# Designs tried in a protein design run: designed miniproteins, single chains, continued (3). Part 42

Each design is a single chain, and the fold is of that chain. pLDDT is the mean over its residues in the fold that is shown.

## One batch from the design tools (miniprotein)

Design m9439
Fold by ESMFold2-Fast:
Structure m9439 (fold): chain A 69 residues (1-69)
Amino acid sequence: MAEAARNLEQWLAENYERLSLEQRAALAFAAELLRQGYSLEEVRRALEELPISEEDRERVLGALDEAAA
């Protein structure tokens, strides 16, 4: 899971200026969970439960999917 966390942190850094504050916070949260050893599926479920807009959720989940490679 270290590689997924690193990939997500890199994606966040590269796309930082294009992201909303809520998207940045959600992605930082996802990267932290991955660093703590949570699986990609567990992190995805946690992101799905966040009280954010559908647009923000779609963007965040898309970033997680890209980082999973």
Scores: mean pLDDT 80

Design m9440
Fold by ESMFold2-Fast:
Structure m9440 (fold): chain A 76 residues (1-76)
Amino acid sequence: SKLEEVLAIIEQLKEHLNGLIEKMKTLPPEERKRVLELVEKELKELIEYFKKHYPEVTEKVEEIAKEILEKLREVV
């Protein structure tokens, strides 16, 4: 289903963000903070999209977003 495809894309995004975390560790502190702020904005917009179109999976999307942000905050 389209929903299953979207969830698969979100999991792929989570895996891609693990690579971003590794890259962030090589950046100066000011640039890490900038990347964190950009990711926070993008994840907030993604959550709002799911609230509107796929409310039944919003809690799962919010949990994934929280996990991503927690991992990024550890390297800032």
Scores: mean pLDDT 78

Design m9441
Fold by ESMFold2-Fast:
Structure m9441 (fold): chain A 91 residues (1-91)
Amino acid sequence: LSEEEREKIAEELDKAAKEAAKKYGLDSASAEAVGDKVIVTLKGPASKAYELLLAASEVAKKGEELGLTVESFEHRVEGDTLIATLTFKAP
């Protein structure tokens, strides 16, 4: 994929992540193209861990539909905020 194509895929994932975050009542969502990868970050209250997992699952499915492979899923807690990071590998 070209850098422009990776940026367009990241923009489409960003839209999907923001829609999922709104649907599940999360604080924020973003996606960015970094090298040969697309990184999606989801943030929400630690009390909404289940909703964050559902949002992450919808984003993962959308990434696969766009031809990306899920490389890693990581999470961390900062105070009352749960942060999940999905890393996708571009084809």
Scores: mean pLDDT 84

Design m9442
Fold by ESMFold2-Fast:
Structure m9442 (fold): chain A 79 residues (1-79)
Amino acid sequence: AMVKYVGLDVDPKSKQPIIFLTRNEEIFEKFEKEYPNANIYKAFSKEEAIELAKKNPDAVIVAPPTLDEEAEEIEKEVN
């Protein structure tokens, strides 16, 4: 079963960059295994995700449900 993440609306055939926000490396590894062909950038803090989003303006910011507030805050900062 695929895990649903906040902000995740990605076509598996799309080369659109994904900024995955997590403080847990095991969660990141699971996400990377579920989307092996995705262009994924790893961010362990909202500040790192903001910097990655500014350099990749077409990127989608995704987070597990426990980080919904941080993902929304990042999206407001980069938009």
Scores: mean pLDDT 65

Design m9443
Fold by ESMFold2-Fast:
Structure m9443 (fold): chain A 70 residues (1-70)
Amino acid sequence: KDELTKRAQELVSRASDISLQMVKLRKEINAAKAAGDKEKAEQLEKEYDKLVEELKRINEEIRRLMEELR
């Protein structure tokens, strides 16, 4: 089904984008912690946690779609 395939591709693309954002944020968090900037590190960690939850939901949806396509 074209719609399911397109949805899966969109989710995979979004998961890749989020993963790249998480890598970037982790580097920024580590740099902020090394600099002693606790406020910046805390703010970035909250943003990272939001991306973790979003990625988890997307991965669950991808898994369900893959099972439906089989």
Scores: mean pLDDT 83

Design m9444
Fold by ESMFold2-Fast:
Structure m9444 (fold): chain A 101 residues (1-101)
Amino acid sequence: GPPPTHARLELRVGSDEEAARAAEEAVAAVREADRRGIPRLELTLRADSGATLRVVLDLDRGSVDLSESGADAAAMARLRAIAGEAVNEASRLLAERGLGL
């Protein structure tokens, strides 16, 4: 059948050690979506405090949408770092095709 038009991944992050693993999983998800020709990836990062960061990457057109929720500044800083690694990998892959985010 045809490849899916979008992929979704939810990652829970409670510690700095979990953040490192979540970053690896987020980067792997970007690479897998690109490898499979999936044009859209939605990544939801959730901290134990309930702080949430949602990242929507358009790997076909080259766009990123970020949505933040929650008041836990320390947790949000960790979620932003994870999101940044995923966005950087998407940017690198798009640049190989002459596109930007």
Scores: mean pLDDT 85

Design m9445
Fold by ESMFold2-Fast:
Structure m9445 (fold): chain A 61 residues (1-61)
Amino acid sequence: MPSDEEVVEANRWAADLYAAGASLTEVNALNSKLLDLLEQGKYDEAKKLYDEALAKAKAAK
């Protein structure tokens, strides 16, 4: 089970992606993947996934 802090961080990342122009569907799908990675203790993989998604959202406009 992810900690409350990990859930808050994943939700913040999801909000950043939405603000950058990602669709709600994309944000929801990514948030689920981020929470799964954080629950597994794979913070570096979660951060990499977030950074890549944020870059794509910004590049899309």
Scores: mean pLDDT 77

Design m9446
Fold by ESMFold2-Fast:
Structure m9446 (fold): chain A 70 residues (1-70)
Amino acid sequence: SELEKLLDEYLEKVKKAKTVEEHEEIIKEFNDEMTKLFDSGYVPTKEEVEKLEEFQLEAEKKYEELLKKE
């Protein structure tokens, strides 16, 4: 699916982020892509929502890790 493709792509970017600034830029790009997808009338499935929640947890965990390095 288009959503799964975006989630996989941005999860890889999140995992590779080295700074808080890089993380914030990645999340901004992700949100822009998500906005475009939803503006097109895309309705996520329950399985896609679950995968999105997993992405959000991984992103939060990475953000916390980067903050601790400051």
Scores: mean pLDDT 84

Design m9447
Fold by ESMFold2-Fast:
Structure m9447 (fold): chain A 117 residues (1-117)
Amino acid sequence: GKLETTTSNDQKAEIYFLSGLEALSKNDFDTAESNFNNAIEFANKSTSPKKYDYIAESYRGLAVIAGMKGDDEKAEKYEKLRREYLKKSTSPLNIDSKKDKYGAVPLLLAAMVESQK
């Protein structure tokens, strides 16, 4: 639970990011891309330093989707953007640790497995 109301731009960015991950678990790449792009948009409107983490994580999602679609050049561009935004984060280790162990990658791999059924 969050201590503040869910009306801030940083909270909207988080909600759109999580919605993007859910769409990927359903193999809906177009909806996932839309949600990750919305997450980046609302994060850019936020004044919170956490905006850089949400932007970076959304670019990670976009990079994986591009790779799954066979667009390796686009995937590389998104990964470069992800790394640039992580450098601007005030707490990159906390977000990276969460992502490396239990973040978007396992959910995206699960979506790939479901697409084989």
Scores: mean pLDDT 69

Design m9448
Fold by ESMFold2-Fast:
Structure m9448 (fold): chain A 66 residues (1-66)
Amino acid sequence: GMVSAEEGEKALEAVERAVKEGDGAAAGAVLHDARMNLPNADEEARKYLEKAIELAEKFLKESGVG
C-alpha cells in the first residue's frame, strides 16, 4: 500500500532516536525500510523518508558503522 506522511514521520523519528542513542543497527534497519518504502510514498511521506535516509546515511558514515 501507499506509505502515509504519518509513517514517514515515524521513520524520521526512529532515525533521530537511533542517532541520539548511538544505535547503528536501529539506524541501518530504518535506512533499509525507508529505501524500500520510498517508491510507494506520497509527496509528504517522501519528504520524511528522504530526510530519514539522509540522516541515517550521515550517522552511519560518521560513526564508521555502515
Scores: mean pLDDT 80

Design m9449
Fold by ESMFold2-Fast:
Structure m9449 (fold): chain A 73 residues (1-73)
Amino acid sequence: SISDEIREARKKGTSIGRSVMIHQLSFLRELYTVQKNEEKAAFYQDLIAKLEAGTPVEEVLKELRAFLEELLG
């Protein structure tokens, strides 16, 4: 049914969003590792671990926003 197709598309979109976020955070972790900023690299590694463990994307985004606000604000 159309309703089932919409539900599956939403689930797939959420999964893709999680995978994309893990990739982006992995790239940032690598950048900070090259810069020898162990604290920031460890922070991004922790966020990746939480996403891999199934933590809601919304919770990880809140933690990331708080971190970026501290760095950029």
Scores: mean pLDDT 76

Design m9450
Fold by ESMFold2-Fast:
Structure m9450 (fold): chain A 94 residues (1-94)
Amino acid sequence: SPLDEFIEELDKLYEKMIEAIKAGDKQAVARILREMLELAKKYGLPDEIREKLLEAMSDVLQALDDPSLTVEEKIELFKKKYEEIKAAIREHAA
C-alpha cells in the first residue's frame, strides 16, 4: 500500500539517522531530518502531523548539542520521538 511504502522509506531514513547520531554528525542528522520531512510532504501528510514532525526534529537537534547526554541517550530520545511520529501517522491513516 502507499502507506506501507511510505513507512518503509521512512524506516530507511531512521536507520541512517541512528548511524549519524553514533558518528556525532550533526550535518548528516539535519540533512536526514529534512529528507524525512520532504518524504512526509510527498506522501501528503496534513500540516498538523508535519508540524509534530518538525517539533520532534527540533527536540532531537537540541539534544545533540546537550553535553550532559550520552550518545546512547541521544539515540533513545530519537527512537522515542520516531515511534511517537509513526503512531500519529498510523492513527491518521486508520
Scores: mean pLDDT 82

Design m9451
Fold by ESMFold2-Fast:
Structure m9451 (fold): chain A 90 residues (1-90)
Amino acid sequence: KLKELAEEYLKNGASPEQLEEMKKLLEKELGIPVKEPPSLAELYLVINEDYEKAKRVIEALEENPGSSLPEEVKKELNELINKALELAEK
């Protein structure tokens, strides 16, 4: 359900209201606070079923609001994005 919603938002885009709903679902599923609506990067992690990496992204944003993500997290996001795109092309 979270993955279906994330996949839809990645393919078609999402309104601020839709991202706000996704934020609530992520807070519930991950068990950590989410201060901002989820980014596309966070949605890619949810699609990949890697909630542990999604937690890391949210925590990194919590520690550095409005800043760039840590390099380690960016590398993981790029790997997950590539995997998600390859899967979507099937």
Scores: mean pLDDT 57

Design m9452
Fold by ESMFold2-Fast:
Structure m9452 (fold): chain A 64 residues (1-64)
Amino acid sequence: SSMQRQAQNLLRQSIDYIRQGNNDLAIQYAQRARQLGVSQDDIDRVARSAKLLGQDDTADQILR
């Protein structure tokens, strides 16, 4: 569905922002994806990416 595609695109952009060090945008895009109904496993995967790069605060905000 269009909503599922939008949600997955938001998660992809969140991961890209994590890699760029744009923590605020990473959090915002992950939260928007959560509002569209992505799985907890998808959110956990994004948060894990942030933790692997030492961005623990970003990971904690994404998990909220």
Scores: mean pLDDT 87

Design m9453
Fold by ESMFold2-Fast:
Structure m9453 (fold): chain A 85 residues (1-85)
Amino acid sequence: AEEAIKNAKEGIELAKKGIEKNGPGSKESFESGLEIGLDAGKKGGELEAARGALEMGKAALKGELSADQGAGAYGAALGALKAAE
């Protein structure tokens, strides 16, 4: 859905800015997030997964997440986008 793609893209951009602010996090956290976002999207939760990724991206930008949580948020947003496309 158009809204899922929009929310996922916004989540990606905010998570990238959060990583710049808080540090890169681990590859494992990113990959775990990517798997979760993709799986949730494919199981019919595309909009919900994308909205969740957007909220996590906002939290990462505000410095409310650890670096690993920020990496996971970035992965989840990418997974949600890939599932919605």
Scores: mean pLDDT 76

Design m9454
Fold by ESMFold2-Fast:
Structure m9454 (fold): chain A 59 residues (1-59)
Amino acid sequence: SAAEEARLRREAEGIAEILHSLFGADFERAFEVALELLRENPEASGIEVLQRAKRELGL
């Protein structure tokens, strides 16, 4: 749904902001990785997605 997509994007933005600000990740790349992970498992916690995205980005 549009509401679900908007929720996933908002969560991905928050995760990307943390990865960018604290770990120096490129924001756009971090956003894309976090969003893809959230689409694969929409029920994953923010911490789980943050940790998986961090690993995928080599941080």
Scores: mean pLDDT 87

Design m9455
Fold by ESMFold2-Fast:
Structure m9455 (fold): chain A 96 residues (1-96)
Amino acid sequence: AEAQKAFADAARTLRDLARTARDVYHADDSVVDAYSRPARLAEEVARAPDIRLAEETRRLVRQLLDIGRQVLPPEVVARLAEVLELVERGLEAIRE
């Protein structure tokens, strides 16, 4: 279904960003976890759609994007904005 695909795509991008933070930027575990936590929730929503988990995923991605706009490279900010759009689209599909 559309919702499951959107959350699966979001999870994949968040996992890729977590690996980049760890392997390219050598970020602290707390920064890597900031990407990995919403990725895990998005993976759960992709397996079994749940409005509560979808809304929590959106909340975490929005928080990460808000902080990221101040400190992250524009390319990473653009990828996070793409993730937020996927999560919001998926959440709308679950609600309808």
Scores: mean pLDDT 85

Design m9456
Fold by ESMFold2-Fast:
Structure m9456 (fold): chain A 100 residues (1-100)
Amino acid sequence: ELEALRAEGPALYAEAARYFEELFPTEEERERFERLTEETLRELEEAIRNLDREAVERQLERLREILLANSDNPEAVEAFIETLRRIVEAAIRQLELARA
């Protein structure tokens, strides 16, 4: 069960990184936004691990605010956040099923 949680975290980050590359096609842009969002993504992973849905929503909103402040493409930011929310909901569901 703990091993499943650890495997899910890296998979979530890998998927988020892939969508990040689509939103920020240059290495310079990706590196900049990775630095700005690293802490928020870590806290998001911790909230998922704890099944804390309120903390999850707080971190998703924080991430959205960071991206909107640093991007001129709000449509792409909203699409990224919705994709990430979908991934997070799937991760929470898998954790709930593993505990059943």
Scores: mean pLDDT 71

Design m9457
Fold by ESMFold2-Fast:
Structure m9457 (fold): chain A 99 residues (1-99)
Amino acid sequence: SESRELLEEIAALWEAATPENLARAYRLAAELEERAAEKIREALREGGPLPKEVLEKLLELEEEIARRYRELAEARASLEEGLAFVEEADKRIEEIVEE
């Protein structure tokens, strides 16, 4: 999954967690979440295995997560701030999907 690749890229940068490397990771995170949002928009239009109401909530959340990663990149956010946000984002997605 793209989310797994994102987590692996962020994890790979932890030992070399310079502001530049973290900003790059956050920009990649935002791009992956933006692509996830695009796929959800296609599923909403064409129909898919998830209910429309779940897809609408996931779309709103993915767009918020992408924006937050862009904000983290622009702010040169620390590793600790990025890790806290990744954990929060994953939990919020799980809560919507597992309802």
Scores: mean pLDDT 78

Design m9458
Fold by ESMFold2-Fast:
Structure m9458 (fold): chain A 90 residues (1-90)
Amino acid sequence: MELEEELRKGVLMVALAVFATFSEHSELVRELIDALERDDVEKAREISAKLAEKLGDFELAEKLKNSKDATVLEIAEETIKGLFEYDKKK
């Protein structure tokens, strides 16, 4: 379980680093990577919600803001799903 979480975190960080390089919101994506590295749930939630709002996904932003019991990995997974959905529409 713990090793699986570390692998999931690594994959999510690599995906976010790619988005940070090519996204106009690179600063927010980099802040999310830092929050993941620090296991900072509150910061990850705040930044993920802001990123979702910038992408126009206000429903995702509210869901992320209200995820009080969510882990950093769960917040990052939900945010990455939103980023992929946005990319499909471009």
Scores: mean pLDDT 72

Design m9459
Fold by ESMFold2-Fast:
Structure m9459 (fold): chain A 55 residues (1-55)
Amino acid sequence: SLLDQYHTAMLNAQDDAQYAALRAQYLASQASDSRQAAIQYTGLQLNYIGTQNDV
């Protein structure tokens, strides 16, 4: 809701600790996404290498 967005903006303005926590959560999410992408890419790469080794 608009009220929740206003509340979040106010918390970000008033509480550096809250902002730091949100940033840490965001970075953890980004690291998780990057790790998942790396795992997927590695899996695809290994499958591709397996296929190419047969030629």
Scores: mean pLDDT 60

Design m9460
Fold by ESMFold2-Fast:
Structure m9460 (fold): chain A 57 residues (1-57)
Amino acid sequence: GLEEIRELLEKAGINADDALAALERGDPVVAKVIIHEVKEVNKEAAELLEKLYKEKG
């Protein structure tokens, strides 16, 4: 539901901050892995949002 989507988006925000911290430390490999995971979480959140609106619209 909506709460699950919110949790995924909040997780993506935390991961974005972690990726920035890794880049500032000079570790682009770790930053790249985190960015990839954020993309997957955002895709899952978008799919859940589409399902939620399809059931109610």
Scores: mean pLDDT 74

Design m9461
Fold by ESMFold2-Fast:
Structure m9461 (fold): chain A 82 residues (1-82)
Amino acid sequence: KDKELEREATLLFTAGNLQLAAGDFYDSLGKKDEAIDAYKTAIENYERALKLLESMENPDEEFIERVKENIERAKKRLKDLE
């Protein structure tokens, strides 16, 4: 179960990272609405990854901290565009 949760969390974290990068790219083009949507999707994927990691019997604390850092980064990017 834990290995499967970790794989799912890793996929969600990767999806979040791709959306964060897409948001930065759209922002660089002045595409504010697309950047906002990408950052919101990044946050959603990161929060889903965080819930899975926190539900594990032996949580990877370093991975949890990386996900939390990326959530805060994405939230800051989103706030700067609001």
Scores: mean pLDDT 88

Design m9462
Fold by ESMFold2-Fast:
Structure m9462 (fold): chain A 98 residues (1-98)
Amino acid sequence: MEREKRREESERKREEALEKAGVSEEIKRLIKEARELYEEAVRAFEEGRLEEARELLERAREKAEEAIRLAEKEGNIVAEMEAGTILLAVAVLEVLLK
C-alpha cells in the first residue's frame, strides 16, 4: 500500500473512532493538529533539519497536552488515549534530538 493512502485510511479510522466515542470537534481538531505537526517534525528530522524538527515537536506537544486536558475534563477516555499516543511519540523523538 502506498504511504499516503495508508495514512489517509488510518486517519479516517481514527476520525470514525473519535466520532463514535462522542469526542468534541475541538478535541478532534487538536488531535489532528498535533498529529500533523508530529509528522512534519519526523520529515524535518529525516532531512537533518534538527532545529525545525525541535520547534515542530514543541508545537505538537502543546496541542497534544491541550487535547488531553480537554479530554480529561470531558471524561472521554478514547480521546485521552489518542492524544496520549501522540504525546508519547513526540517524547520519543525529543529524546532522539538530544
Scores: mean pLDDT 80

Design m9463
Fold by ESMFold2-Fast:
Structure m9463 (fold): chain A 55 residues (1-55)
Amino acid sequence: GAQEVLRKHAPELAALLRKLPADEAREITDIILEGASSGKEEDAEAGVAEGKARA
């Protein structure tokens, strides 16, 4: 679903959405999905080095 798309483009935001109340998570998810529908590369800037830092 939507959260899987968010995890690929903005993993930090996906984690925060899981902690937020349903109403707020829904609004933020909608905003991010709207951006992803327009251009995925805009969101790609947010998640470029998520795995490397854990080495």
Scores: mean pLDDT 61

Design m9464
Fold by ESMFold2-Fast:
Structure m9464 (fold): chain A 80 residues (1-80)
Amino acid sequence: EELRKKYLERLAERLGLTPDQVEEAFKLADKRYEEAKKEGIDIETFAQRVAEENKKLPDTPEARVRRFADALALEKLWED
C-alpha cells in the first residue's frame, strides 16, 4: 500500500496529473482493453486507432489521462 501510494505520486508528478487522475487512467485503460478484446481488434489496429485519437486531443489534464490510459491498454493487449 505505501509502495503503491509512492508509485502513484511519482507517476502523477511525471505526467502532470494528480494521483487520483492516475487511478482514473488505470480504470479507463481497463475499459479500453476490454472493448478492444470484445471487438477482436489486433494490437496494430488498436495502436493506429489510439494514435489517430491522440492527434485530436488537446494538451489538457483530461487529455493526459486519456493518453496514459490508451498507452496502458495497448500494453495490456501486448502482454495478453
Scores: mean pLDDT 77

Design m9465
Fold by ESMFold2-Fast:
Structure m9465 (fold): chain A 91 residues (1-91)
Amino acid sequence: SKERKEELERRAQISTLIAKAVQAIREGKDEEALEYAKKAVEVAGLDPEIAPYIVKALRKGIEEGREGQTATRIQNALLNKDEERIKKLSE
């Protein structure tokens, strides 16, 4: 169905944007990471104010050696529109 195709496309876009945000954080490009996070939030249809929490959560995941796990959790939270989960992952 069209709705299923759009959902798969949104999932792919969010995945790509979160991967780019992770790469930007690793390269010390904090503003670029925030822009990728804002785009991921926009694709998810959420408030742009959640984007800094995504960057904080991804940075924490990198520091803890859990980059892939944290990226997957953020992607799932965005798809489920779970802003509280994103905030908790940033703590």
Scores: mean pLDDT 88

Design m9466
Fold by ESMFold2-Fast:
Structure m9466 (fold): chain A 117 residues (1-117)
Amino acid sequence: AELDAKIAETEKRLKEAEEKGDKVGMLNAYIDLAALYVYRGELSKAEEYLKKAREIFDELKPTLSEEEVKRWELRIYAVEYALYLLRGEIDKANEYQKKMIKLLKEHPELEKYLPTV
């Protein structure tokens, strides 16, 4: 399946980033894996990768510009929205959807950073 191939490619990208100490590459791969596992319906794995993404993001945040912070927040909010929606936590899903809409209205250029499957 195309989804399984994307997961395998992203896991390889994560391993390469870990070996290089590339925290930005790790953050990117964790967000992508979280999104892919949401779409596969493996919500526990998605939660684990989302948690790792949040941890790396918090470490990187002091080194990032305000625009870069907003870019990463948008991508993380998108995964949280999908995760909570699939878990039936509609109020939390709506909270993250509103955060995404606000960021996209203020910064339309960020749309290209949203995860796609």
Scores: mean pLDDT 85

Design m9467
Fold by ESMFold2-Fast:
Structure m9467 (fold): chain A 68 residues (1-68)
Amino acid sequence: SIADLAGENAAEYAKALGLTERQQKILSLQAKHGVLSAEELAEKLGISVSTARRHIKEIRERLDKWLA
């Protein structure tokens, strides 16, 4: 099941979905804190707001496709 794969190989699973280590950290932050703004992510990760906004969108799209 998806839960089994996430539990045993979360990092490898994220990479298989095309998520970088940085994007995996973003996903983890979203899971821990709920929906974070692009500004909040940019501050936490030391990246631009535009980059954070792109990552949020891409992660949501990939999760929606994965859960479908």
Scores: mean pLDDT 67

Design m9468
Fold by ESMFold2-Fast:
Structure m9468 (fold): chain A 64 residues (1-64)
Amino acid sequence: MTLSREAVERGAVKLVIEGKITVEEANAIGELLKKSETVSLGEIEKVVGKERAEELARLARRYG
């Protein structure tokens, strides 16, 4: 599964506000987004773990 840059960015901000990921984890996701207009779920999973990556995917679908 691939996710759009804008949807992932919005989801990451929301997860930081909810305390589910750290600012450092959100910044690492931001660095992935700078290299491509889309990111794979597997790349996000390597940063924040499977559970938080799946939550990001749900939020990204809601914002897309």
Scores: mean pLDDT 78

Design m9469
Fold by ESMFold2-Fast:
Structure m9469 (fold): chain A 101 residues (1-101)
Amino acid sequence: DSAEREREERLAREIAKGIIEVIDKHIADLDPELQKKAEEAKKYLEKVLEGDISALEKAVEALLPIAEAARAGNPAAQALIDEVLKVIAEQAKEYEAELAA
């Protein structure tokens, strides 16, 4: 169904947009190597906004080193990953509400 695909593509774009804002907010607090990974993720997220929804998978891969640093107790990485997860959860709730309408 074209309407379902359009909703999924819009969800992916809204997630990408939200994660870009989170990266921009926290990137200065990250170590230089993690900053490079955040910039790589942002580049893939910008491709999602251009219509390449498949780039979302590469953005997630680029965020994995930051997630590992968060698990190891890096506070800046924890702050970034916590806000990324909040963006995903909030957009998922909006998507579910739209499906119920």
Scores: mean pLDDT 83

Design m9470
Fold by ESMFold2-Fast:
Structure m9470 (fold): chain A 61 residues (1-61)
Amino acid sequence: MQAALDAAVARIVAHGESLGLEEEGRRLAATIRAAVEAGHIRDVEAATQAAIETLETLAAE
């Protein structure tokens, strides 16, 4: 499970960087990591997709 979480965090950060939202991407990745480690998120892939969609919405504003 840790490898999947590390990959998810890396994907969110990289996507934020690609959109010019480097700070937002890092904050979102940290939030997802903390929530997964606290047991609040069980579906890491769904959470990662939601985070990427959030970054895309912010970039479109």
Scores: mean pLDDT 81

Design m9471
Fold by ESMFold2-Fast:
Structure m9471 (fold): chain A 88 residues (1-88)
Amino acid sequence: SMGDEALARVQQILDDLRAGKISPEEAEKRIREIVDELIRRGELDTARDIAALLAQEGERLRDSDPEVSETLFRTSREILERVNRAEA
């Protein structure tokens, strides 16, 4: 499904970020592009699932990589705010 593909793409971005293959800024950009498409299509539950995945990864990295953790938490919050606006 589109939701399964979007979650798999985000997981790959997080794997690449953890491996140092991409910057936090590049990861944020790619995740935003995926979320933009999901919101345009009304796939709001998948966008929420992505926000939850980012928050979980952010918590996991809080002590080892606080800058990446902060980027993931901010991106997660931004996604949830955008989903809430799309439902209004």
Scores: mean pLDDT 88

Design m9472
Fold by ESMFold2-Fast:
Structure m9472 (fold): chain A 79 residues (1-79)
Amino acid sequence: SMREEMARALVLSGGALMAEEGLIPSEEEVEEGVRLLEERGLPAAAEALREVYELLRAGRLDEVLERGRRARERLEALA
């Protein structure tokens, strides 16, 4: 479970960085990332990646930033 929590938090933190830089990943990059996460047994992280992508595409940057902020707090608690 710690592995899942950390992977999901890293994905959400990466999403926040993308939002801060005004970057949106391609659909192909997201599909590849989701596939890799699922192959590694990290379905919650794969779900988080799909959600971040849809929020970035929708321009819901404040939501991506808030999710990333909470994820960074969680990562600090795990360190």
Scores: mean pLDDT 85

Design m9473
Fold by ESMFold2-Fast:
Structure m9473 (fold): chain A 84 residues (1-84)
Amino acid sequence: SAEERAKAFLQSEKTNLDGQAAELQKKIDELEKRYQEALELSKVDETSMKEEAEKYENELAEARNQLGDVKAQSAQVEEALRSL
C-alpha cells in the first residue's frame, strides 16, 4: 500500500539520519579532544596553538550545527511516522 511504502521510506530516512548523527558525534568528540589539547598548548605557545584552537572551535561550531539540523530532521521523520 501507499501507507506501507511511506512508512518504509520514512524508516529508511530515520536510519540514515541516525547514522549521520552518530558520525557527527564521533567527529565532535575527536574535535573536542583536539581543541582541549590545543588550548593547553596555547598556554605555552600563544601564537600558533591559539590559531589551531580557533580553527577547531570553528569546526566544532559547524559540526554541532550540522548535528542539530540532523537531529531536527530525525524528529520530523519520527513525527511523520507517528502520523501514519
Scores: mean pLDDT 87

